# Ledger of designs, part 83: designed miniproteins, single chains, continued (2)

Each design is a single chain, and the fold is of that chain. pLDDT is the mean over its residues in the fold that is shown.

## One batch from the design tools (miniprotein)

Design m6893
Fold by ESMFold2-Fast:
Structure m6893 (fold): chain A 72 residues (1-72)
Amino acid sequence: SRAAFEAELLAILLAHQPKSLDEEARRLAREAARELDEAEREALLAEVRADPSRALLLVGTALALKRIQEWL
């Protein structure tokens, strides 16, 4: 579900990012859950699980690519 995806993504982001980025982590997890489809969510979660230290970058990149595709 979107809620399960958002919760897991947020937990990884909060565990691997400084506390100063907590609000940004919550925003990005919420936006990813809203904007990505099921296949895109599964792919992103697999990438984040493989390299959780880069989670914030991976989420931001996935959202940027999705938005570019929708703009085309």
Scores: mean pLDDT 85

Design m6894
Fold by ESMFold2-Fast:
Structure m6894 (fold): chain A 70 residues (1-70)
Amino acid sequence: SHMDKEIDEIAKKYLEEVKKLVDSKLTPEQREQVLKDFEAEIDRIKAETKSVEEAKERLDFLYKILKDSL
């Protein structure tokens, strides 16, 4: 699962950016919920994606939507 490992590394970087974003903008309860939702979407992308590039595009799009909604 070389692809899974690469996707995990990319997802970890996006998750770190999400953590920074929610830390500055949301209450503790909202932060926990957003992080759980984002991790669930990472798992979904990982399960559905057939390439690292597709996973990157999906993660970037998800992050952009989340950032714009906060």
Scores: mean pLDDT 83

Design m6895
Fold by ESMFold2-Fast:
Structure m6895 (fold): chain A 82 residues (1-82)
Amino acid sequence: SDAEEVRELLKEGFETGDPAKFQEAREVIRNSADPRASVFAYFEVMLEQLEKLGRSLSEEERREVEEALAAHIDEVIAVLKA
């Protein structure tokens, strides 16, 4: 699925340091038939990396961010496609 491809590309980008992988992940989102699922996958990986680097979000805080993303997903998709 597009969401799985986005997750894989972002993980590869973080593992290898290759910025092209992040660009490919955004391209998958732009061309996705299901951009909602792809955007959730994108933010999930970003939150995982943020936690790994800074341990800055609690499980509750992460859930609040995910719920806010779900509530405003159409606007988020529009911004990412711009």
Scores: mean pLDDT 74

Design m6896
Fold by ESMFold2-Fast:
Structure m6896 (fold): chain A 85 residues (1-85)
Amino acid sequence: SVAEEARAFLRELARRLGGPEPPELSDAEAVALVLAYAGERAAVAGDEERAARYAEAIRRIIEEGRVSEEELRLAREALEELRAA
């Protein structure tokens, strides 16, 4: 699932950065964190529209406590972009 891919990405990222092992994340937490990381990279690259789109998705996930199909699609897009870099 997209959430399982997100958790795997975050565990690998933590390992590469020498940080502590992340706690077991819910699907909403994992998706939100991947979108946050992708959004930061988009902002640094000057892609303000993409960064804003990811920020809005995170806001909705936090507010609703769940991940919609659209937010799962955005997370899949973000994971593909992060893996292609």
Scores: mean pLDDT 83

Design m6897
Fold by ESMFold2-Fast:
Structure m6897 (fold): chain A 107 residues (1-107)
Amino acid sequence: SEKEKLLLDILEKVKKALNERLEEITKGKSEETKKKVKEILEKFIAEVEEIVKKALAGEPIEEVEKRLEELIKKTEEELSKYLSKEDVSKLVNDIKIGVDVILEALR
């Protein structure tokens, strides 16, 4: 559908923006830290894709919003194990912007 195509385009743009921020914030960090942060981000993106798929299948927007809020909180907690508070804040801000664009497209 046209809405599915729009959401796939948004997801690709969000993924690109988050990977660009990850490269910026992990520059000069250990390879282990880079790998762990990338794994956390890839898992976040995969779980967002699953939530979007359920939304397109008819899950109420209120349930979608709750799932995304919980996912952001969980992702922030995992990132905080490897990154400074400042770097976590930058990446989480980009995550929130991306999620807001996705939610707008689902409405």
Scores: mean pLDDT 88

Design m6898
Fold by ESMFold2-Fast:
Structure m6898 (fold): chain A 62 residues (1-62)
Amino acid sequence: MKRVVLKDIIGVELLDGHHMRITGVDAETGERKNVVVDAAESLPATNEAMATGKPAELLQKE
């Protein structure tokens, strides 16, 4: 798994019971990025980022 930090969450799509696709701006590169992550691990961080505007630290599935 690869660590990714997203700012400005644009969209969240639930793929299945365990995975979701998050679309946002990569904090390192400034580019729009799609990442597939574990839903249970990443949902709290994603919800906090959307509520507060802070960057979300995520573990991307390879």
Scores: mean pLDDT 77

Design m6899
Fold by ESMFold2-Fast:
Structure m6899 (fold): chain A 69 residues (1-69)
Amino acid sequence: TPREKAEEYAKKAGEHAKNGNPQLASDYAREAARAGGFEGAGLAMGNFTKYGISQESVAAAARAAADAA
């Protein structure tokens, strides 16, 4: 379902951000927003918070999600 796809992308966004790859993290956050809309974007932001991701990576992901909407 779109929700399951958004959750999977949000999880990958968090994992890539944790591993020090902000570009892939923002790309997956964008895909989460694409699959689940505002809820998908929220899931990606939640995972960034959970993994203690830098403010720069969070800002980049938020911009990518906004530009995709």
Scores: mean pLDDT 69

Design m6900
Fold by ESMFold2-Fast:
Structure m6900 (fold): chain A 90 residues (1-90)
Amino acid sequence: MEKLEAAIEGLELMKETARKVVETKDKEHFLEMAEKLIELLKKMGLEYSEEEREEILKAIEETPAEELVEIAKRFLAKWPQTEAAIEKAK
């Protein structure tokens, strides 16, 4: 159940970060989330190299804050369905 626990932790982290990004419009929260998600993905058997990690963080840094806010809003709009799936999987 390690992979399921990591997936749930990642989804909850994404929800918390999405709420902060929508409220503050600050993409720094997305950068912090991305680093934590990469570590969770490693627990799921998907290990990223240091170069791949830097590319992901750089992509977020180069993305306009307005686009990240729209991504966060889309994620939050689907959260009730995501939460129902998580509860069903527990």
Scores: mean pLDDT 76

Design m6901
Fold by ESMFold2-Fast:
Structure m6901 (fold): chain A 75 residues (1-75)
Amino acid sequence: MEQQLQEEVQEALFQMQIAVAKQSISLGKNVDLNKKMIDLTKQLLEAVRKGDQETAQKLQQQIQQLNQQSQQLLS
């Protein structure tokens, strides 16, 4: 339940800002890869629905490559 103390709300927001900043720095190098993975996954889903097997296969391979790149950057 929400507290009526502005000081507590301000502290919570400050902690969230720190967490977001840390995540932003960590993701700064991976943002492009993550964005591409999301785009490719959406395109893969559409290709599968349309029965475009050739496009689906190519998209699946690209997703696999980006997964490997993401692993190298994250761990």
Scores: mean pLDDT 64

Design m6902
Fold by ESMFold2-Fast:
Structure m6902 (fold): chain A 81 residues (1-81)
Amino acid sequence: SMEEEKLIERIRKLTDEALARADELVKQGKIDEAIFELEIALGMLRIVLAIAKMIGDKRVVEATEEEIERLDKKIEEIKSL
């Protein structure tokens, strides 16, 4: 529904803010704090995925699954620093 779409947009904004904080923390060498922010973003994306699956939005499901996979890889890459 339109209400669930607006909820996805709000969670998306919070996700983008967490990703931006993580990028800044990596630049500062604060790797553990950066990983924490990325894991928060990952959790928020999983909530978006659950909502998208519930409402049957296949486009958002596919896009969110791809973003989760990319973020999982980024977390592992940063952990190896």
Scores: mean pLDDT 89

Design m6903
Fold by ESMFold2-Fast:
Structure m6903 (fold): chain A 67 residues (1-67)
Amino acid sequence: SLAELEARAQAIADRLREKYGPEGLERFKKGVLAAASGATPEEVAKIMGISLEDAETVVELVKASRA
């Protein structure tokens, strides 16, 4: 569900904040914007500095938000 995707994306944002400090949220925003612009999970993973699995969740959330 969209709510489950949002919860998983929030967990990714929280992990980015713990790993990168204040820059974590900025990396999350950049990745979400890239996904919204059609970026692949591999591209999102590089932008955010996260696993491919986490990047796939972000891309799925963006797609679900457009459905």
Scores: mean pLDDT 83

Design m6904
Fold by ESMFold2-Fast:
Structure m6904 (fold): chain A 99 residues (1-99)
Amino acid sequence: GSEKLKQEIAEEEKKLEELGKKAMEKIEKKYPDLKPEHKELIEKVIKAVRLRRTNPPEATAIVMENNISDEMIKKAEKIMEGDESAIPEFVKLVEEHLK
């Protein structure tokens, strides 16, 4: 029976997508003047964190293609877990990456 497993994966993906959306909303609330390129990199880091549980090869590809650091991943994880104190350090890492 493949249908039940597909439903469980879809439910986990949806939950992780909602956590990523909430993380992005919190970041944008603290930094409303983020440049489009900074927002794009933040969305890619959040997507990589989200996909590492459901699609590890795609998560690895995003990290490698965008030269995402382990520190950026760790900060994004903390924000997705509800630690808003990680937001300033995360935004600083994104700004330094796009220099």
Scores: mean pLDDT 83

Design m6905
Fold by ESMFold2-Fast:
Structure m6905 (fold): chain A 84 residues (1-84)
Amino acid sequence: MDEILRMGEVYDSEVQSIQNRSNSLINSYLSNGDINSARQIQMNRDFQLMFLDQLMRSTDKDGYDKMLKLKSELEKKKREKELA
């Protein structure tokens, strides 16, 4: 259980890291008028996020599936608290 929570934290950290690096680079290219390079970085960001999901699933499918279920359950509980 604690391992699944840690996996979720690592996953969120990696997603945020990919997004932050890619967004910084995209903005740099756009500020220089290099729209084509910015587009390529956007596509690469999307592929990196897809590969992260595939890598996590292939490394520990059971843990990955349990992590996603736990995230879904935590979101549901949060919504139930906000609706009460």
Scores: mean pLDDT 79

Design m6906
Fold by ESMFold2-Fast:
Structure m6906 (fold): chain A 68 residues (1-68)
Amino acid sequence: MDDQIQNLRNQMINNPSYDIAIDIVRQILRRQGYSDAQIDAIINDTAALNRYIAQIGRDNHARNPNIV
């Protein structure tokens, strides 16, 4: 589990599309009702960012079970 979070963090940081990934997360957080200040705090905290991405994945799978 920790290795998966570490890999995701490294992929986002070392990805040439890191800025695009951050923009997508920002848009998702806005749709979930987070304020711009909360979004900036989450994005600047790598651990919080990874935790939130994992939560979004679980929520989307639970709500749309036909998505593989």
Scores: mean pLDDT 60

Design m6907
Fold by ESMFold2-Fast:
Structure m6907 (fold): chain A 70 residues (1-70)
Amino acid sequence: SEEAERMADALVAAGVRVTPEAAEQIAKGGPQTAVDFLRGAAEHAGLPLPSPDLTPEQVAEAVRRAGERT
C-alpha cells in the first residue's frame, strides 16, 4: 500500500536498520512482531512510534520494505 511505502521511506530516512535476522523473526511472528520491533527501535534510538493510522499488516510491510532498501 502507499501508506506502507511512505512508512518504509521514513524508516530508511530515520536510519532504522532491519537485519536479515530481524526480518526472519518478523515473518515468523507476524504483524504484531513488526509493531514490537518498531517500538523497540523507537525507544532505543529516540525514533517516533508508528502512526495509529497504520494497521499491523501495513507496519509489517513497511518494515520488510525498509529492510530491502537499507
Scores: mean pLDDT 70

Design m6908
Fold by ESMFold2-Fast:
Structure m6908 (fold): chain A 92 residues (1-92)
Amino acid sequence: MFSQQEVDEFVAKAKTAYDNLKSDHKAFEVQATSLKKEFDTEGAFELLLASGAKAVKNGEASEDDFYAFAYALIKAGVDPRVILKAAKAAGI
């Protein structure tokens, strides 16, 4: 399991990316809220996060966009440890 320091560092990085994309907050918040509601009950949510993390690893998505969206998910009530687990599993 992750240390509290790793979780805190991840949340801080995610928040910084989110703050840097201030103009795009509304779109990210809408998507994060929808995904949490739709997939939270299925236990497949971690697989969706892992897919996003793999896209970043493969250069198909921006790392900053991933971290900004991660913070929007945290604001929507997602445990940051779930997101961090997906990122580590994908190798980012």
Scores: mean pLDDT 72

Design m6909
Fold by ESMFold2-Fast:
Structure m6909 (fold): chain A 78 residues (1-78)
Amino acid sequence: GAMEQALLDEAIRLLEEALKLTKDPRAQELLREVIESVRAGAPDLELLNRAGVLAALAGDEEAVKLISRAARLLQEAL
């Protein structure tokens, strides 16, 4: 519905912002794949979790916060 689409759109916005703040190339690649999965209507929460772990290991604290917020919105939309 319209509310679910709004949650998905906000999650994409947060993930694109996290991508800009993430310095680890592997985490960047996983975030791009997650964004594509959300746009395809099948959010890959396993890849999102892996991206968050890599961002945390790299010390990208603000990216981790955005990833965590996006994960909550995606779980709410499902």
Scores: mean pLDDT 88

Design m6910
Fold by ESMFold2-Fast:
Order: C-alpha cells, then sequence, then structure tokens
Structure m6910 (fold): chain A 82 residues (1-82)
C-alpha cells in the first residue's frame, strides 16, 4: 500500500524531502504496472504532494478503488487500519 511505503520511506529517512518523491515514484510504478487511468494517478499525486497523513490515506483509497474496479482479484494490501 502507499501508506506502508510512506512509513518505510519515512523510517529510512524521516526528515528527507525525498520521501514525497519516493511515494510519487511508487505511484507512477503502480500506474505503469496496472495501467491506471491518468486522472486517478494525477489526483493521487496531488494528494501526496500536500504531505499530510490524511491526504496520503485519501491517495491510497483512490488508487485501491481504481485497482479494485480494474482488477477485482488483485491483492493491493490492507487499508490504513489494521
Amino acid sequence: SIREKVLKFAEENPNEKETTEKIIEYIELLAKKYKLPKEVVEEAIELVKKNTEENLIKAEKLLREALKELYPDAELGEPASL
């Protein structure tokens, strides 16, 4: 999930501006792998650029819903809650 990648990047480099860049890179990789609609990808990236947990959760939900519609059997990992 995006949140899981965010936490991993933040743990490795908690104060680096690169954290946001790494998350965007991950979203772009997901878009390429699963051929996500450009509109969904752009909205998710804009949410991530705002650099808040709330917007990161929204970005993850947006991408997960798009992936579920395109690939119902795809495993995207769990939502932000346990």
Scores: mean pLDDT 67

Design m6911
Fold by ESMFold2-Fast:
Structure m6911 (fold): chain A 110 residues (1-110)
Amino acid sequence: SLDQQRDQMSALLNQLGDTASQLKKKIKKEFPGDKELENLIKQIEDLAAKAREAIERGNFKGAARFTAQLINTIDQLINLLKSKNASQDTIDLANQMRDIARQIYDVAQS
């Protein structure tokens, strides 16, 4: 049902938010004052908020669009973290966040 689909996407967004919070803390510890990484995290938080608003309004096309942009921004973050020799734990959190974003995208398209 549409309600079940909305509830599932909302739960996944909560998981994404928790993972993003953990990742933000690790990045601040490993790369204190790195504005490029801070800007990408801010973009991820902004896109997640837009996806949440779209889901709450039942706008699944909007949710899919914002989540696709979110996946692209996470891919940029992962590439940048790898270029900076981030710890594997930090890269793993970014990949977990990407996997959650992909699940939201797939549910939004169902």
Scores: mean pLDDT 91

Design m6912
Fold by ESMFold2-Fast:
Structure m6912 (fold): chain A 58 residues (1-58)
Amino acid sequence: SMAEIEALARELRRATEEAVRAANAGDVDKMKAYAERSRELGRRGEELGGEEEIQRAA
């Protein structure tokens, strides 16, 4: 479970970074796709009880 939470936190961090990079590049479609993935990863992490890890990763 902790390993799954840590994996989700890493993926969330990467998706958030990609969304920011896409926004800075003006790629709205890519930004929106990564922002939506970040939301889904955050929700899954909270469901696993990793609220603190997910909040730190976001």
Scores: mean pLDDT 78

Design m6913
Fold by ESMFold2-Fast:
Structure m6913 (fold): chain A 83 residues (1-83)
Amino acid sequence: SAEEERRRFEERIVNNVLLLSVLMNATEEEEYIAIGRAYEKRDASTSTLIAILEEVKNQPELTEEDKRWRELGRRLVAEWGAL
């Protein structure tokens, strides 16, 4: 179902970003922003997630859009995140 496909996609993004965040020494805030941004882009590929994390880590300050992505990512981690 579309609902089941959505849930699997969300879980995949969260787990992939959490793993990459550890490898790339991302902060919790950078991790949430990256998850939210990747979800909106509808792309869970490793290359896209790495590019997003690198962009987030290198940005000079948070935008209002970054804050929106952060809240989205925080919600997704609460639903799907595994430590």
Scores: mean pLDDT 81

Design m6914
Fold by ESMFold2-Fast:
Structure m6914 (fold): chain A 92 residues (1-92)
Amino acid sequence: MEELLEKIKKAQEKVLNKEKLKPEEEEKVKEYLELGKAMLEVQAEIAKKMEESGESSLEKAKEILLELLKDESLSEKQRKALEILLEALEKE
């Protein structure tokens, strides 16, 4: 899952460097950029809920993340971002 975060970063670098991408690569880069945006959105929501609870522990972040995963109103990209964040938190 860390590999996916690296792919998002590389996708951002390719766009910033204005590299000419093949159509298939361009679609994949767009998908990673959309996932990156969703990741920032879900991170902001987790931070807001942690501030509301007065706790900034990893345990509280995991609890909030699991609660957000139960919310069916989240987009598929936001759900995927939450899964990636949960995996990253559990890896260590």
Scores: mean pLDDT 71

Design m6915
Fold by ESMFold2-Fast:
Structure m6915 (fold): chain A 63 residues (1-63)
Amino acid sequence: MTLDEASEVGAELYRLGAPKAQVLAIANAILNGDAEKVREIVDSLPPEVAERARKLLEEKGYL
């Protein structure tokens, strides 16, 4: 996984309304290939944002 790919996903998550701290944590988990950690952070987001974030990450192949 490249920094550019993680950065693009992070920007998309931020536009969906995810808090900046959680966006950075998800980007770091993606860079580390830690799908379990990505799921944990997504599940901690507000329900509306969590659903959209999960779909985005599944589409990109990170979940």
Scores: mean pLDDT 78

Design m6916
Fold by ESMFold2-Fast:
Structure m6916 (fold): chain A 80 residues (1-80)
Amino acid sequence: MSDEEKRKKLEELVEEIRELAREAAKLGMPQERVDRVLRAVETIREAADQGKISLEDAIITLESLKRQMEAEIARLRAEN
């Protein structure tokens, strides 16, 4: 992938995780946990933008976080 494609994928993952965090909050996820997820996303994005981590490492980390959030939302839906 080009750096342009990696940046686009990073931005897409950030928005997807933010949407998942909003859905999780509506399903009863504690606000402290929602806030931690949103801060983690922002920290990873900023670290990539500042060159502290590679775009590829940032994408891998965000994909992992997205999978975790999807699993938690599935659990919350099953409990409600």
Scores: mean pLDDT 85

Design m6917
Fold by ESMFold2-Fast:
Structure m6917 (fold): chain A 78 residues (1-78)
Amino acid sequence: MLAERAEEVMDEARELVERYARVRGESEEVIEKGRELMEGLKRKLVELAETDPELAEELLRKVEEETRRLEEELKKLE
């Protein structure tokens, strides 16, 4: 189920990144590019979960940590 976890973590990260960019007043073009980058990373992490599960787990922990930091920053900007 590591691939499912990768999808969930990346989807949550993408939503927070988009919300953060919107709160900061970033342009639609910047938001769209961010979305494309996040979707690309999601696909790569899902593939990594199948080929190198240990590395995928370490990267997902890092994404979860950064996502929590972004959520705290978002609270300060709102």
Scores: mean pLDDT 79

Design m6918
Fold by ESMFold2-Fast:
Structure m6918 (fold): chain A 103 residues (1-103)
Amino acid sequence: MVAELEERLRAAVEEMKPKAEKIYEENPEADKYAVMKELTRETLRRAGLPEPVIEALLHLRENAATSSDEEVLALLEEAAAATPPEHQAVAQAFLELVRRELA
């Protein structure tokens, strides 16, 4: 499951690259931070992450400079706990992936 999630995340990023480039080309005056946040949300949705986990990740991105690895993991664990039962397997696979990256 973790390896399948990693491949879905990689595929979603690759699919979203040309969309990001086109948005910046068509909207040079756009708030790049706001555009990148929405592109990130869409990428995570395409990878199959549940909404509570996506929103937690976007919140962490906003506060990255002030968050410790322990605070990051705690927030993601809370988001996984808030995820519906039918999406728990994906939420837990993502937590496992994050724990491996932080170790």
Scores: mean pLDDT 77

Design m6919
Fold by ESMFold2-Fast:
Structure m6919 (fold): chain A 55 residues (1-55)
Amino acid sequence: MKEEIERRAKILLDAGVAENETEALMLAREILKNPSIADQLVSHGLITQEQKDQL
């Protein structure tokens, strides 16, 4: 569970969606609770469809 959140946070950092590790971890947790957030990130061009599928 924790490892999955950390992996997803790294994807968000690499995509430039989060400014730092703390923000990336918070966003990763929010996406796990509400997957529609990932759809919004793709719609805004902040992450790719492949990155979303890994979240």
Scores: mean pLDDT 78

Design m6920
Fold by ESMFold2-Fast:
Structure m6920 (fold): chain A 80 residues (1-80)
Amino acid sequence: MSPEELVLEKELAEVREALEKLGEELTVDQVISVLRELGFSDELVEEVRKRLLELGERVTVDQAVEVIGEVMRERLEAAK
């Protein structure tokens, strides 16, 4: 596993913990607020919002973490 992938997995674990403290199902706005509080970029936050809204106004923590992880991995690949 690359150092970047290890950082990504750690950040995803922190996101999961923060989201789970709010509940099992969250609004997209609640997920976005958590990402902003954790210091994620506006570009990443807007991409996550767009994808979560395709699922609906409410998402599970597992759905949110999966989408966030996908966006983070895609941005790591694009940064090469």
Scores: mean pLDDT 80

Design m6921
Fold by ESMFold2-Fast:
Structure m6921 (fold): chain A 79 residues (1-79)
Amino acid sequence: REEMIELADRFVEAVRAGDVAGALELAEQLVELLEENRETFSDEQFQEIMAAIAEFARALAAGDVEAAIEAAERLKEII
């Protein structure tokens, strides 16, 4: 719910600030919250969220800040 949206906002802030380590920690926290709240999402929504998180992690690993921000904004729209 609201906590996941706030966490997604912190993703964007961390990436914009160049805090890759902080962004990865926030991504891990989001995955944990998603697993705890799995029943609040449809199977399709859950798969879309997990795909967006995977894209975010790939973009961060590649140093592609723009792609990482785009993936984080998509997460906020789905959540």
Scores: mean pLDDT 76

Design m6922
Fold by ESMFold2-Fast:
Structure m6922 (fold): chain A 80 residues (1-80)
Amino acid sequence: ALDPEAFELEVEAGVYEIAAAVLERYGDESDLPEVAELLRKAAELLREAARRAKDPEVRAVLERNARATEERLREVEERI
């Protein structure tokens, strides 16, 4: 089983991460607050996915991904 609840949340997080990456690539400094908001939503969704994940291996991956997204959010917030 794919931990369906964790799967849906991780997919949503992925959409926000892609949106943040695209906005960062094609936008300018005035877009940084929106990039930060998108990354914050992605991190929150990954943390919720980790909480709902029943498989310890899936949970560990989601926790690592959440941490990476939170670090990227921190870097963007330091530029605002």
Scores: mean pLDDT 86

Design m6923
Fold by ESMFold2-Fast:
Structure m6923 (fold): chain A 90 residues (1-90)
Amino acid sequence: SMEDEAKKEIKKILKDAIENNKSVSETTKRIMEIIEKYLPNASAEQKVNIISEAAIDLVKEEKLSDDEIKKLDTIMGAVHIQLVLEETKR
């Protein structure tokens, strides 16, 4: 499904951000591009759920440090703000 592909791609982006120390801003932009590509007509709630599932799966599969978890939390916050801002423009 498009949701499964979005989740898979978002998880890759999050993993890349942690492993290669990518910026929060660039990572947020990449996640929003995946959401637009695979889930353009999904509700804000569905988008948040898919992104959250990708992050949770990454935490469960990888042994992340406290600093890596903090970075992941910061990225998730930035994405949530962007989704709210996009919703208010519609």
Scores: mean pLDDT 84

Design m6924
Fold by ESMFold2-Fast:
Structure m6924 (fold): chain A 65 residues (1-65)
Amino acid sequence: NLELAKQGVEYLLKGDDEKARELGQQLLQTLSDSEVRALYIEAAKSLGYNGLVARGLADTLLQLS
């Protein structure tokens, strides 16, 4: 799941909103909104983003899904 969340963050950063949405929908098939949000925050932080930026990226990815 973390690897899918990282891919979602990377697609968002590249401007590929369609692929970012598709991965978010895949995660939401088995996880709650809060669990997916936490995974996106962890993924963004693992890519070097601070907590504030990570939350913003996670909220944007959930909004797309």
Scores: mean pLDDT 85

Design m6925
Fold by ESMFold2-Fast:
Structure m6925 (fold): chain A 97 residues (1-97)
Amino acid sequence: MVALPDDAYQRIVDAVTQRIQDFYQQGKMTISYNNGQITVSMSDDARQAIVDTIDQMIDQYSPPAVRAQLAADPRARDVMIRQIIGQAVQKFIQQIQ
């Protein structure tokens, strides 16, 4: 599995968490609890803005070797983006509980 350096990963997660908080405050994102499960809903524009931010930050902060691997494997890039979003959402939820 392709891995970002811890410092780059945390920087990206923190930036995405801040964007999630901003969208939540703007009503572009909602969180609901159903039978102990957390469901997150966001506008298409907000979701795309988050994905674009992650994509730009991966290219900016990852080492050249990691960038080359992610460019060669779009599936690995997609998995990394999903993991970052998941961590940012979890961090945000923990802050508001």
Scores: mean pLDDT 77

Design m6926
Fold by ESMFold2-Fast:
Structure m6926 (fold): chain A 74 residues (1-74)
Amino acid sequence: SMADRTLASLRATLAGARRELLADPSISVEEAVAKLEAMARALVDELRRQGLDDVAAAVERTAREILAEVRREK
């Protein structure tokens, strides 16, 4: 489903961001979190614009969970 693919994509993006943080000491966790939040917000807004409110809510919940985990890494 679109929701499953979108959630999998967000999880992959956050996993990639975590790896980049470990490889690049010049990037702060706060900066990475802000960028990931902006990406998630843009995606949720687009899904809502298309009338896919249930999918948008699922994406928002998953992004919130993963962002909380990223914030706990420092």
Scores: mean pLDDT 72

Design m6927
Fold by ESMFold2-Fast:
Structure m6927 (fold): chain A 86 residues (1-86)
Amino acid sequence: MEELRARMEELDRRYATADPEEREKLEEEAARLFAERALALARAGRIDPARAAELFRRGAEKARAEGREKIAEIFEETARELEALA
């Protein structure tokens, strides 16, 4: 978890100085790190995987409505994996 936190902090710093193309990639990477954290917490029994799956599905719907298809895809895949843990 500390390693994951450090990676997210580095990502935030990179985003601040990134051009628009890099920001798109960083947003996708941030979504993947957020998903990885949620899955790790669910596997460790620290969050309810069924509840987490609901939140990721809602996040995917919102991302798709905003035209962020790659982020929506990541969240949908994460929701399916969380549902399998429930």
Scores: mean pLDDT 78

